# Designed miniproteins, single chains, continued (5): the designs that were tried, part 31

Each design is a single chain, and the fold is of that chain. pLDDT is the mean over its residues in the fold that is shown.

## One batch from the design tools (miniprotein)

Design m17053
Fold by ESMFold2-Fast:
Structure m17053 (fold): chain A 73 residues (1-73)
Amino acid sequence: MAQYLADLHRQSGDSLKKMGDSFEKKGDLEQAAKYYRGAANQYRAAHDHLPSNTSYLDKADQQLARADKLLSK
């Protein structure tokens, strides 16, 4: 069950990341950052269900860094 919930949240994170990528490409940086933060939240939820999979935390941190970079200054 935990594996299934982790995978579900990972899939949600991947979808939100792709939406963020689309908005970033169009220059909608506020929307892109919103979706990247949403993706990070989903990856952290995936890690909560499967703590042994550290790649979920890496993915979450990458999306947060991306969002911060877009909104910096």
Scores: mean pLDDT 83

Design m17054
Fold by ESMFold2-Fast:
Structure m17054 (fold): chain A 68 residues (1-68)
Amino acid sequence: SEAEKLREEAIEALKKGNISRATDLAYQALLAAGKSPEEAAREALRVLIFAMMGQLEDAEAWLKKAIE
């Protein structure tokens, strides 16, 4: 699905250390998964916070759980 494709692109961006791109892709993936703009923004912010704290595994796990 488009959501799964965008999720994988967000995870790739996280692994490359491109936090801004990862956050944008996470937001698009969450929208494609049917979440509201408000929910998508909140969850993308969560991914950003985990990534900024160096918790990349937690950021990946959250994205996979939210867009399964």
Scores: mean pLDDT 82

Design m17055
Fold by ESMFold2-Fast:
Structure m17055 (fold): chain A 69 residues (1-69)
Amino acid sequence: SALAELGRKAVEMLRAMEVSEEEIEAAKNAKSVGELRRLSSRVRAAVQLVAKEEQVSLGTVLRALRMYR
């Protein structure tokens, strides 16, 4: 599905930006943009970059991350 592919791209971007596996799990547990704002600047930058490249909202990227494994 498009969401599964988006989730994969978001995880790949987090790893490419050297976000730790612990921080990636925290990103997968973020249920809102407000929760994302409480995470590290690298996590926020990675999610924002994926949202920009894929032309989707931050909320859509977070939903895709929650559904990816």
Scores: mean pLDDT 84

Design m17056
Fold by ESMFold2-Fast:
Structure m17056 (fold): chain A 80 residues (1-80)
Amino acid sequence: SPEEEEAIKEVEEMLKSLKEVVEEDLKDPNTSEEVKEIRKKILEILEKMYKEIVENKATVEEIKEMLKKAREESIKLVQE
């Protein structure tokens, strides 16, 4: 459906943006190793979520729930 296609595109854009940030971090000696590691872990969370979306043909509701969980896990990593 168009809604599913839009939701998948949003996740793909998030992955693309975070991959660019992680790649820039590798070139930036002023970014701490801690921050680089956190961003890599967030990228792993999003990549795992994307795989589950594609593999299970997730509905828009399931994608929204997965995004909420990914956000909660990401916040937890940043607050350590």
Scores: mean pLDDT 78

Design m17057
Fold by ESMFold2-Fast:
Structure m17057 (fold): chain A 81 residues (1-81)
Amino acid sequence: MSIFEKLREAIENKDYETALKLAEKLKPLVDFIKAIDQEIGEKLERKYQELVEAIKNKDYETALKLLDEIGKLVQEAIDKI
């Protein structure tokens, strides 16, 4: 199961501690995308910060929407390689 699938499950279960831990594991991926595509990387970093904030606020509906947006940006960046 991918880190995105695990994080989605944690958010759907409102498991705050697991969701934050898994979100932190996405940080190296955000940094990697910024190194290869600055435009996508900057959008991804912004969405990542919003995701962490939504989880901290226990706004799990917003966190799920942001996770889907982050997944799309990551796929767009990888498809360019």
Scores: mean pLDDT 83

Design m17058
Fold by ESMFold2-Fast:
Structure m17058 (fold): chain A 100 residues (1-100)
Amino acid sequence: DERLRLLEELERLWDELKNSKTPEEADEVLDRMIEVARELGYDKLVDAAENYKALVEKGKKSSLDKESAEKAQQELIDALNAFVDELERLRRELEALKNA
């Protein structure tokens, strides 16, 4: 299943983002996550990631926006976790219906 493969890649990229130590590392991971999210059709996640990326780029040019970048990262974490949880719930429901 290509959709499951893309979701697994998104989860792996998410772990990389959580462990990123510099804005440069986070930016590279975010670019890959945006591409995968677009292929999956998760427009809200794409928008959240693009907004976070813009905030990270602003942080590179100004030390004053570091806290805002961290807040945006947490918002992206929460959004991704919500989407993953919802997808797993829907997948289980679909499997149950096919076996009914």
Scores: mean pLDDT 67

Design m17059
Fold by ESMFold2-Fast:
Structure m17059 (fold): chain A 55 residues (1-55)
Amino acid sequence: GDFFDMRKKVAEAFKEGLEKAREVQREYWRELIKKMPDPELQAEAQAELDRREAA
């Protein structure tokens, strides 16, 4: 029966870690987007980043 309890604990710990990882991930993705050869993919990835930041 510990599965639900562990899920909640992991989700909360993940939420805290995700907030920190979000900033690092955003910087990393922005750098990757710049190096993308496809301008269409660049625009899509940029929009995805903006959406995730707003959420």
Scores: mean pLDDT 72

Design m17060
Fold by ESMFold2-Fast:
Structure m17060 (fold): chain A 97 residues (1-97)
Amino acid sequence: EIEKALEQLKELATQAVTAWYNGDFEAASAAYEAMKELLKEMVEKGLISEEAALKIHNAVLGSLVAAGLLSTVGEPVPVEDLIRRIQEEIERLIKES
């Protein structure tokens, strides 16, 4: 149950970061809103704490800010590194909840 939600959450975070990095703000916004709704459902179902959901939300926001900053600077940066880091952070935060 939580494992399925974890994979969905990692997928939505990946979609949000990738779309934002590529300047597709509509797709990024849609993925980010879907992720927030999933976090809300996970809290309502008792799969994670409200504190864990907030930490995950803040971690994804940090990755979006990093993706936006790097695209503004115009330096080649592996978006795959940002994606890997956010996926690892989401998994860590859920396991620690």
Scores: mean pLDDT 77

Design m17061
Fold by ESMFold2-Fast:
Structure m17061 (fold): chain A 90 residues (1-90)
Amino acid sequence: MITEEQLKKVRRHVEMLMSIPETRKATALELAYAYLKAKGEEVTKENVLKLAEEILEAGEIPEEAIEAYTEMLVNGERIPLELQQLGQTL
């Protein structure tokens, strides 16, 4: 289980990555993947891209996406390689 302190640390890290043009797209994809997986929604390339675009456009990151991403990082999980390549499409 994630702690509130881990969640706060990851939130700060994500905000930093989202402020850097070179990491922004990749971070949005990882957040989208983590969120869809945590919600039990279908993790397709289309759904991941759509949610990543929504995160990039909104300028605010859903709290549930930060929570899901934090859990993924704490467990040493990574976004599948095939989905990582979608950063070139954004």
Scores: mean pLDDT 79

Design m17062
Fold by ESMFold2-Fast:
Structure m17062 (fold): chain A 59 residues (1-59)
Amino acid sequence: MSAKEAAALGSEAIKQGDVGTGAEYAGLAYRVAKEEGREEEGARGSQAAWDGGDGAAAT
């Protein structure tokens, strides 16, 4: 699973009110990005999953 895909799944879960699943995927996105040598991107992806969940943080 790609870091971007994990972040997207986390964001979707949070939008549905499933914060537990969202947190799990946000953490997975960070881990996968680290394994791909994209640690900074993984950290941003994890944060974006949390912020993107309510839609308000998109701007």
Scores: mean pLDDT 66

Design m17063
Fold by ESMFold2-Fast:
Structure m17063 (fold): chain A 88 residues (1-88)
Amino acid sequence: GEQSAEYILAKGREVADLLLTDDEAAHQAAVAILQTLLDIAQRTLPPEYQVYFQNALALARQSFTNPDREAIARQVLEQFEKVAQALL
């Protein structure tokens, strides 16, 4: 529903903001949020939606080695937008 889509988009923005920072602790926090969301998705959502969280987690892990924070944050947010669209 719309409320679930709004929640997912808010979480996507939170994770993207953390990944945009020049702070390794913020990147670790983003990964922790994504691991929690993936764990919830694996219990509550069909496998086709779980893939978006798996993709977001893999992208966020790249933040430790890839200096293109804006590209990573944008790609992570795009995965959340796909989940939100599916929940409408």
Scores: mean pLDDT 85

Design m17064
Fold by ESMFold2-Fast:
Structure m17064 (fold): chain A 71 residues (1-71)
Amino acid sequence: SAKNESMDKILEEVEKIRKELGLSGSPSATLSAAMLRYAIGEESELDLEFLKRVREVFEKRGLESVVKLKL
């Protein structure tokens, strides 16, 4: 589906961001861990930068409603 195609492209861009920021793990695992740390108030500055860049990836594709981060 179009949603599946968009998700694959999003995960590719998340992987690029993860590599640029020096984060280890898969794109999905890295995102889940960063979001969990953000939710419990234990996020690092690197987590915030990662989440901001991931939000831009969703906004670029008109999917901003999928990621409701108040950053």
Scores: mean pLDDT 72

Design m17065
Fold by ESMFold2-Fast:
Structure m17065 (fold): chain A 96 residues (1-96)
Amino acid sequence: MIEEIQKKGRELYREIVEASKQGDEAMEAAAERFRKELTPLLEESIMEILKKRGLDTPEARERARQLAEGIAQGLADIMLAVEKISKEIEERRKKR
């Protein structure tokens, strides 16, 4: 569960780093891929916890999806912000 999220997160973060070399649009597109690919893994993880508590209902699944979408979006936004900051600092350090 958590190992799969960590592995996928690392792969997608590397895509954001590589895309940052191509410009802001490419970096934002990579962050959107990060969000889309992490969302189902987070939903599954939340549902595993809910199922252990006897909450395997359509309402629980919908709430898990909403929470997973929110978490994935927040993580994508953080990764994008970190790369933008890193790029700005690197450009300033190269200045005469």
Scores: mean pLDDT 80

Design m17066
Fold by ESMFold2-Fast:
Structure m17066 (fold): chain A 92 residues (1-92)
Amino acid sequence: MEIVEKVKELIRKAAQYIAEGNVEKSLELIDEAEKLVEQLKDPREKLFAYNGLAVLYDRLAEKSTDPELQAELQKRADEIYSKVEELLKELE
C-alpha cells in the first residue's frame, strides 16, 4: 500500500472511532498517521493529510469533557494548522 493511501485509511478509521466515542483508538490511529505524513514527498499530499488530522483533533477536543485533554487536543490541532499554513505558502 502506498504511504498516502495508508494515511487516508488511518484518517478514515480514526474518524469512525471518534463517531463511536472510542477516543483511545482514534488517538492511536492519528499518531500513526502523523508519523507517516512526515514520509510523504508531495507537498499537496501532506497538505490534504494535515488538514484531515487537524479536523480530527478539533472533533476530539469538541467531544472531550476533560478541560486539560480538550486544551491539549486544541493545541495539537493548532500546531497542524500551522503546518498547513507553511505548506500553502510553499505551494503559492
Scores: mean pLDDT 82

Design m17067
Fold by ESMFold2-Fast:
Structure m17067 (fold): chain A 100 residues (1-100)
Amino acid sequence: MEKLYEEFKKLSDEELIEKMKELLREMIEKANGPKELVEAAEKKIDELIEELLKLSDEELDEYLELLKKELEETSNPDMKEAIEIAIKLLIAVKVLKEKE
C-alpha cells in the first residue's frame, strides 16, 4: 500500500481526478445503500471531489488515521473493502494537493 502513493504521484492531474471519480463510484457501489441515495451521490461526484480537495493536509491525515482504525476494528468484509477504497481516494487527493 506504501507503493500506492508512488503510483499516484506518477499520474497526471487529469488521470488523478479520473481515478478519484472511479474510486468514489466504487465506494458508492460497495456501500450497498438505498438506490435513490446511491444515484444522488453519483450525480454529485464532481461536487464531492471539490469538497475533498478543500480538505487541509491535517484533515486528510486525521481521516486517514480514522479510516485505518476502522479498517482494523470492523468485522464486515464489505465495509473493509469500502474503507480500503476510501483510503485510496484520500491518498489520491493528498497527491493531487502536493502538486504545484
Scores: mean pLDDT 74

Design m17068
Fold by ESMFold2-Fast:
Structure m17068 (fold): chain A 74 residues (1-74)
Amino acid sequence: EEEARRRALIALGLALSLMTGKDPDELVEIARDPSNRERAEQLAKEAEKKLQEMDPVQATDITLEADRRKRELE
């Protein structure tokens, strides 16, 4: 479903921001814009790759913090 995927892209964008220091507002805007879906998916893949390559405890902490920040945007 489109809404569920968009929410996932927002969460992954926020996780990428936490891991790389990129602007969270810019990443959220990209994830929310349907015309930027391909770019959002590429950023999500980058976030997922970084999460898979790091320590599992740190990956979990980043994922939880990203989800918390996503909920604050709703």
Scores: mean pLDDT 82

Design m17069
Fold by ESMFold2-Fast:
Structure m17069 (fold): chain A 89 residues (1-89)
Amino acid sequence: MTLKLPEDLSDKAKEALNNALKATVGGSPEEVFQAVKDAGDALAAEGKIDDAYILYFSYGEWFKGLGLDEYAQELFDKAKELKKSSTLK
């Protein structure tokens, strides 16, 4: 049962963020990408546009640093899409 989280995030958003962090330390690039995408989408759905944007952008740069430009570009595209849907400039 969800009791309202202190950080004004849903239980789903917190779980998705935790899954993204866990995947980062032991998952494949595909697992990290999917977990980050799920976490960012959950944050965006809760109206946490800034948090979702930072998550997508930071992991996009992380993948780019690893030479995984395809995953990096997809996350940058998600960040850009989020910015369009939020009406935040």
Scores: mean pLDDT 72

Design m17070
Fold by ESMFold2-Fast:
Structure m17070 (fold): chain A 109 residues (1-109)
Amino acid sequence: SAEELIRRAREKIEEAIRKLEELAKKYPELKFEIEVSIGIARIEIGLADLMFKKGNLKEAAESLIRAAEVLREAAKKILKKDPNDELAKEAVRLAEEAIRLAEEALRLA
């Protein structure tokens, strides 16, 4: 159950990254900031994968929360510039779903 929630959170983070990669192409003025946020999220996913493999589910969930928060903030910066961008809204929603799933995993672990 905690393991399934971590897996689902990770999937939502990967989807958010794909949306942000498209947004980096659409907003070249924000490209560098978006790519840095994706890089940080990728490092956190790597840490989560390592912790998950070792059975450290709490640490895995915490790393996924940090990854999702970084991606959410990147998407929110785009929405500040273009409040009606549907792709950015979807990226925020995916990141927030990942945070909820990882927080539930953290409670169960």
Scores: mean pLDDT 92

Design m17071
Fold by ESMFold2-Fast:
Structure m17071 (fold): chain A 68 residues (1-68)
Amino acid sequence: SKYAEEAVRAAEQGDPVAGLKYLLQALKEDPHYGEAFNRLAATLRRQGDDATAAIVEDLARALGIKVD
């Protein structure tokens, strides 16, 4: 999702509020809410950002979302 990419970009630029806004938009696009977090984590790992992917997975678990 374009919004998932923009969420990561905003977070990297030190704007966590914008990052959360884009993450919520990505989540709204997906009828399977938990899958949006897993897609973001998988995308980050493919790009070599394992640290941010781990944070996304931890956040998903804290929200009660199943991590693949």
Scores: mean pLDDT 67

Design m17072
Fold by ESMFold2-Fast:
Parts: C-alpha cells; sequence; structure tokens
Structure m17072 (fold): chain A 94 residues (1-94)
C-alpha cells in the first residue's frame, strides 16, 4: 500500500507531465524534476542506507536549484513539494 510520501510523489509526477504537455516547462526542467522524483524514490526505498541518503540529498539539491533558477510559479510550487519530500526522507534516515 503506497505511503503518504509515495502518494505525493505520484501527484507531483502527474502535475509535471501536465505542465510539460502544455508547454509550461522546458525539456530540461522536466528531466531535472523527473531525476529528483527518481532520487527521492531510491531514498525512500533505502532511507537508512548511505545510498538512500545520498540520493535524497541529490533530490534536495535539484529542487533548490530549480527554485533559484525558475521564475515559473507552478514549477516553483512543484520544486518546493519535491524539496519537502526529500527532507522527509532525510528525516527517516536519522
Amino acid sequence: MPSPIEQELEKIEKEILELYEKGEISEDEFNRLDLALTAIRVGLANPRSREGRAFARVARRQAEALLAESTNPKLQALARRILEAAERVLELSE
């Protein structure tokens, strides 16, 4: 049964696809968001491992970079949600 974090990641993934299909985000932004989601999923699967922590930090860094670089409020909202999910995985790793 999917956890609350997994459910949030599925919602984020759907919203990313919708924005990309509408041309509201670039291919680079889409790929970076997809990479961050994949990294969170790896972290969530292995939250106490060195690998899981490393991937959660990669996701956090990507979300922070997107927030700093983007002027698109919808992309900023998605990046913030990814950042929050990455931080939750890092909390599970402690």
Scores: mean pLDDT 82

Design m17073
Fold by ESMFold2-Fast:
Structure m17073 (fold): chain A 102 residues (1-102)
Amino acid sequence: MKKFSSLEELAKSTDPELVATATAIMVLMAGGILDDESLDAAVRLLEELGITPPVAPGPHSPEQVRAARREFLARMKEAMAVGPKNPKFQSIADSIKGKNTL
């Protein structure tokens, strides 16, 4: 069971706790404060809320899901800082920025 498949859906939620979590992740990413500790804290928040980033179809172990969350956040930081024009990374970054801009 997965509650959310993306941070975009999380930010779209009207639940203040979920919006606060998405905002915290966006602040960490925007501030360039994605140290190992910050990433681990963000992953833990996503795990507590049952949020899973988009992953390839198929069964995944909890360790793989956690690694995917960490990679997702690290990729988002790189997309924001370096500005890669890869459709996947840009799409995810745009979803986060779109909700933050409102």
Scores: mean pLDDT 52

Design m17074
Fold by ESMFold2-Fast:
Structure m17074 (fold): chain A 85 residues (1-85)
Amino acid sequence: MLSKEELLKEIEEAKEILKKTEKDEEMLEIYLESLEVLEESIKEGKSLEEAELKALEKLAELLEKRGDLERAKATREFIEELKKK
């Protein structure tokens, strides 16, 4: 498994990729906020699994607020799949 330092670096790289590839500024903000939750959870010493679940819950919440119900539903289904493992 990657160290916490390497995981934080990968999150930073993912943010940079999103800034270059996501043309919808509102969706970019939503994804960046979910990645900030992931980053903060890892910094707090949570496991990657716990951090991912918390970030995905935030993502689903933000998508629901936007009215993107299809992506929000897909995100919540993914959360349920991760909880089964």
Scores: mean pLDDT 80

Design m17075
Fold by ESMFold2-Fast:
Structure m17075 (fold): chain A 62 residues (1-62)
Amino acid sequence: GAVSVGKLDGKYVVGGREGDEELTRVAETKEGAIAAIREIAERLPAIRPRVEAGEAVLNALP
């Protein structure tokens, strides 16, 4: 699976992809974005090994 994290227009954007399935979430806070990536990992198990790295990237964003 793949994980994407970033910031757009002052909001945090997180995404997960497993095969043809893709989920994207937008959050106002880092805490909300971390919760969203964990929610995506519940639905897309293939991204679970990348969750810790995604959380680290989110925590490093301004």
Scores: mean pLDDT 83

Design m17076
Fold by ESMFold2-Fast:
Structure m17076 (fold): chain A 64 residues (1-64)
Amino acid sequence: SLQDLERQLTIQQFRLIATQTELDLLIKRKAPQSQIDAVQAQVAALQSKVAALDAQIQAAKAAL
């Protein structure tokens, strides 16, 4: 349902913010590049998930 998609979007957005914060801290403390790369990959995956959910919500609203 639309409400379930909106709930999932909110959850994934919070996860994205938390993961971006972790990435910022790793960069700031000059963590090993392998750790930075791994967390960057997680951020990219979460960004894709958020974008996909947003697109599904927009399509559902447009279709009525």
Scores: mean pLDDT 88

Design m17077
Fold by ESMFold2-Fast:
Structure m17077 (fold): chain A 85 residues (1-85)
Amino acid sequence: MISEEEMEEAVERAARKAVEMRGAKLVAIDTHRLSPETWLGVAAGIKNGEMILLKVRVEARDGELRILKTPELSDEEVEELQKLF
């Protein structure tokens, strides 16, 4: 069973990795619980003086963590983030 603390850490890890994959420097991460099974991470990064905002959604289902597709992330980025779990 995945705990709330494990979900928050998972979302923070995925959001951090998403910013790293864009070649941006992480500025801030904010985490929000959307439902008992789904959390949202909003990460802000800086690349070449420009602010990038990325949204990462993580779902806990049947004891597993899944990265959900968001408009900001490519399918390839979702697959790479899924490798964290």
Scores: mean pLDDT 81

Design m17078
Fold by ESMFold2-Fast:
Structure m17078 (fold): chain A 84 residues (1-84)
Amino acid sequence: SKRIEELLKRAREELERGKELAKEAEAAKDDPEKYRELLIKALEEGIEVGELMGEIARLLGNEEAAEKAEKAVEEGRKYLEELR
């Protein structure tokens, strides 16, 4: 499906952005404010990846994978709120 291919491309792009932001956060660990800012941005990208993967799983009829993605998104949102 072209839609699944488009969602996978978006998920890969978001995942790579999140990885780079997480790497920048680790490099900035001695600056608590900058670390928090970068970690928040990395978590936001991770949440988007989870949402995209959940949609892909639903389109493929993989309910177990969709539920796992939804749980990961919910846990990510909770962690994001704790950093604010």
Scores: mean pLDDT 84

Design m17079
Fold by ESMFold2-Fast:
Structure m17079 (fold): chain A 71 residues (1-71)
Amino acid sequence: MSQAELDAEVQLVALATYLAVSKQEGNEEIAEVAQKTLDEAQKLYEAGDYEGAYETAKKGIEEVKELEKKL
């Protein structure tokens, strides 16, 4: 894999982990945000836009962290 592909994959896995944890904890709002941003990042990754996938997944993780602080 290229470094861009690897970096994107790492962020996608991290975001997917946040999604799984939020679903298990019953945090529906956080799960919805994580699912939406993961879906968008995965679409970019499948299209070969690894930098876009990386940035989208990273943004999703930050949005999830901000929502957790408001609970």
Scores: mean pLDDT 82

Design m17080
Fold by ESMFold2-Fast:
Structure m17080 (fold): chain A 57 residues (1-57)
Amino acid sequence: AKELLEEMKEMVKKMQEEAERLFNDPSTTEEEIKKMIEKAKELEKKLQEKIEEIRRL
């Protein structure tokens, strides 16, 4: 369980760093925002998968 929580933490940290990069760049395009939303949805799905793994334990 602890290893799954650490993986989830790293996923969130990576997403936060990418979001900070995009929001601090005045040249950020609509395409990049769209891509960030897609990545956020994928992260949500992965976090749900990790929660299901913990529930199975």
Scores: mean pLDDT 75

Design m17081
Fold by ESMFold2-Fast:
Structure m17081 (fold): chain A 85 residues (1-85)
Amino acid sequence: MPIDENEINESLILMSRSVARIAYRNGTPEQLAESAEEYRRKAEEDPSLSEAYTLLAESNRAIAAGDGELGVELTEKATELMLES
């Protein structure tokens, strides 16, 4: 692998945290619901990543409900799961 895995993993986790915080501050409930439905469809299309996509859908639903802290936690778990395959 030509990539420093630890550096990439750290960057992805930091980026996932930032994206979830931006969604909490700026996302409308309608946009978050649409994103959750998109991730639900992706989970059905790719069984190998279905758990991670389900967590991302749940994250968007949590943020839409006003639970930004849970949204960040679920996004981090989804990112870690994708990195573990």
Scores: mean pLDDT 76

Design m17082
Fold by ESMFold2-Fast:
Structure m17082 (fold): chain A 120 residues (1-120)
Amino acid sequence: SELERKAAILRELLPLLTDEQRLELMKLLGIVLDEPNPEKAEELLKEAKRAFEEGKYGQAYVLAGEAISLDPLNVEAWQLEFETAARLGLGWLLDAALAAVRRLAERDPALAAALAALEA
């Protein structure tokens, strides 16, 4: 589907973002940073992965989002968030995330080249 294609593009681009760009992405998407807890974020991510494997996409989406709030530098949590968003039909979130990445790419030629290649 179009949403699955958008999520796949985001999944491939997320590892290319710097830590500063991931924090800016969080800000552009209106995600609120919680008190940093990478250990709890990893536990939530493991639960989100199990929920996803069981087809519980709503639960996986909430758990992955919570993991991002506790550790926004965890690429895997962001990848799972967008994959679950695609499964739930959340096109608005995928469009907002792609728009945010395009804004970051305006100041990052390597990110711009990767985005152009994936959208071709």
Scores: mean pLDDT 87

Design m17083
Fold by ESMFold2-Fast:
Structure m17083 (fold): chain A 91 residues (1-91)
Amino acid sequence: GRGLAETLQAFRDLVRSLSPEEQEELLRRLRELMTEAEEAKDWLTALTAQQMIALAREAAKEPPVEVDREAQRKLFEEVLKELEEQIEQAK
């Protein structure tokens, strides 16, 4: 639906606003989520993580976006927290 397209665009914009180090950390967390989900045979979560990894890799190749670094850091930390919670639930 339209809401999903807006969420995916917001995720792409987030990735483009991240430093190279933050992009690598996000990709590492997404790969960990995918691996744990595959081991748990949670195929929907594994497929979702795989799609997010592909989207993040594509977005990381795009030119950086200038953003409010304080707001960006807060959003990034919340995203990492949600990924950590999903990884723990997949175990």
Scores: mean pLDDT 79

Design m17084
Fold by ESMFold2-Fast:
Structure m17084 (fold): chain A 62 residues (1-62)
Amino acid sequence: MEELRKKMAELIKEGKYYRVVAYAFKLLAERGLITTSDVEEEFPEATEEEKELAEKLVEYVE
């Protein structure tokens, strides 16, 4: 988790955090944990590293 926090902080500084958050929301919606009706219209293309960060965030939520 500490490594995840550091990488997220760097992405926030670079303005790239929105892609990780968007992908995490997509994963949560696919699990039926949240609705994304306002976000599902267009999801930005996330890089493989951004997807890995999003998956770790979703796993932490349980």
Scores: mean pLDDT 61

Design m17085
Fold by ESMFold2-Fast:
Structure m17085 (fold): chain A 90 residues (1-90)
Amino acid sequence: IEEAARELAERLAAIPGVVSVEVEVYEDKAVLTVTVEVPVADAEAVLRAVERELARAREELPVRILARTVAVEVRGDRMTVTIEVVVSEA
């Protein structure tokens, strides 16, 4: 799971607008914390890119997405989105 989670983290970190991806590995699962910071006008495109990479990972990596939690903060014209993705080995 650690290898697959790090591969997924690298893919997510490559998306413009993603400022950090943190990975915590447990015995049978990993939690990825993805932080997106973008202008509100760009938020939909970046979030769609994140969803696209998660969908691709389900096909290409030996991972199962168990849960996803999204927290959104808007400050002026900027949006910060924190996405927690829980993955296990498929």
Scores: mean pLDDT 80

Design m17086
Fold by ESMFold2-Fast:
Structure m17086 (fold): chain A 73 residues (1-73)
Amino acid sequence: RREEAIRLYREALKAIDAGNVDEAQEKLSEAERLLGRPALAESVKDMDADTLRGWAERLLAELEGRPPVLRTV
């Protein structure tokens, strides 16, 4: 589940860098479904490449490790 989502976020970032926005949207949508976030999975499909990149980078950071204590919400 979490490892699969991390893989999908990394693949989505690679797809964005390659100019394949549709592929990035599909991979991020699947990652959000695996994390139990179906509303976010649908929202991702409406995002442009820059928004998708920021989203994937933020969530990948959250999944790979904890932010410094100064960045807690």
Scores: mean pLDDT 71

Design m17087
Fold by ESMFold2-Fast:
Structure m17087 (fold): chain A 94 residues (1-94)
Amino acid sequence: MEFVRREEFETLASQLVSTAIEAAERAARELGLEVESIEVELLPQDDPDRVHIRVRARLRDGNELIMELEAEASRGPDGETRLRVRAEFYLRER
Protein backbone atom coordinates (compact mmCIF):
# COMPACT_ATOMS: atom_id res chain seq x y z
CA MET A 1 0.00 0.00 0.00
CA GLU A 2 1.33 3.46 -0.93
CA PHE A 3 -0.81 6.39 0.16
CA VAL A 4 2.12 8.36 1.63
CA ARG A 5 4.58 10.06 -0.75
CA ARG A 6 8.25 9.10 -0.41
CA GLU A 7 9.28 12.53 0.92
CA GLU A 8 6.49 12.42 3.53
CA PHE A 9 7.53 8.89 4.56
CA GLU A 10 11.21 9.93 4.91
CA THR A 11 10.15 12.91 7.09
CA LEU A 12 7.97 10.61 9.23
CA ALA A 13 10.85 8.11 9.57
CA SER A 14 13.20 10.89 10.75
CA GLN A 15 10.65 12.08 13.33
CA LEU A 16 10.12 8.49 14.53
CA VAL A 17 13.90 8.04 14.95
CA SER A 18 13.96 11.07 17.29
CA THR A 19 10.94 9.72 19.20
CA ALA A 20 12.57 6.27 19.47
CA ILE A 21 15.79 7.74 20.94
CA GLU A 22 13.80 9.77 23.49
CA ALA A 23 11.72 6.71 24.44
CA ALA A 24 14.83 4.53 24.91
CA GLU A 25 16.56 7.20 27.05
CA ARG A 26 13.44 7.58 29.21
CA ALA A 27 13.09 3.81 29.66
CA ALA A 28 16.76 3.56 30.73
CA ARG A 29 16.28 6.38 33.28
CA GLU A 30 13.07 4.82 34.67
CA LEU A 31 14.88 1.47 35.06
CA GLY A 32 17.92 3.11 36.73
CA LEU A 33 20.28 2.02 33.93
CA GLU A 34 23.47 3.97 33.18
CA VAL A 35 23.75 4.54 29.42
CA GLU A 36 27.24 4.83 27.84
CA SER A 37 26.22 5.18 24.18
CA ILE A 38 23.21 4.93 21.87
CA GLU A 39 23.13 3.49 18.34
CA VAL A 40 20.10 3.82 16.04
CA GLU A 41 19.40 1.75 12.91
CA LEU A 42 16.63 1.95 10.32
CA LEU A 43 15.89 -1.60 9.18
CA PRO A 44 14.74 -2.30 5.59
CA GLN A 45 11.03 -3.11 5.14
CA ASP A 46 9.15 -4.68 2.21
CA ASP A 47 6.11 -2.45 2.88
CA PRO A 48 6.70 1.25 1.94
CA ASP A 49 4.21 2.34 4.66
CA ARG A 50 6.24 0.63 7.43
CA VAL A 51 9.18 1.84 9.52
CA HIS A 52 11.32 -0.42 11.72
CA ILE A 53 13.78 1.34 14.03
CA ARG A 54 16.21 -0.42 16.39
CA VAL A 55 17.82 1.51 19.24
CA ARG A 56 20.75 -0.05 21.10
CA ALA A 57 21.71 1.61 24.38
CA ARG A 58 25.05 0.28 25.58
CA LEU A 59 25.15 0.25 29.37
CA ARG A 60 28.18 0.92 31.58
CA ASP A 61 28.08 -2.68 32.91
CA GLY A 62 28.52 -4.02 29.33
CA ASN A 63 24.88 -5.05 28.87
CA GLU A 64 22.61 -3.58 26.18
CA LEU A 65 19.09 -2.22 26.40
CA ILE A 66 17.49 -2.75 22.99
CA MET A 67 14.27 -1.17 21.74
CA GLU A 68 12.52 -2.37 18.59
CA LEU A 69 10.06 0.23 17.28
CA GLU A 70 7.71 -0.74 14.46
CA ALA A 71 5.38 1.84 12.90
CA GLU A 72 2.79 1.33 10.16
CA ALA A 73 0.79 4.05 8.43
CA SER A 74 -2.72 3.03 7.35
CA ARG A 75 -6.12 4.48 6.41
CA GLY A 76 -8.92 3.98 8.89
CA PRO A 77 -12.60 3.18 8.17
CA ASP A 78 -13.58 6.89 8.24
CA GLY A 79 -10.77 7.83 5.82
CA GLU A 80 -8.46 9.05 8.59
CA THR A 81 -4.71 8.40 8.50
CA ARG A 82 -3.65 6.12 11.35
CA LEU A 83 -0.15 5.46 12.62
CA ARG A 84 0.18 2.18 14.55
CA VAL A 85 3.29 2.08 16.72
CA ARG A 86 4.62 -0.91 18.65
CA ALA A 87 7.70 -0.79 20.88
CA GLU A 88 9.44 -3.74 22.54
CA PHE A 89 12.31 -3.47 25.07
CA TYR A 90 14.74 -6.19 26.09
CA LEU A 91 18.04 -6.50 27.94
CA ARG A 92 20.93 -8.41 26.37
CA GLU A 93 23.83 -9.57 28.53
CA ARG A 94 27.29 -9.77 26.99
Scores: mean pLDDT 73

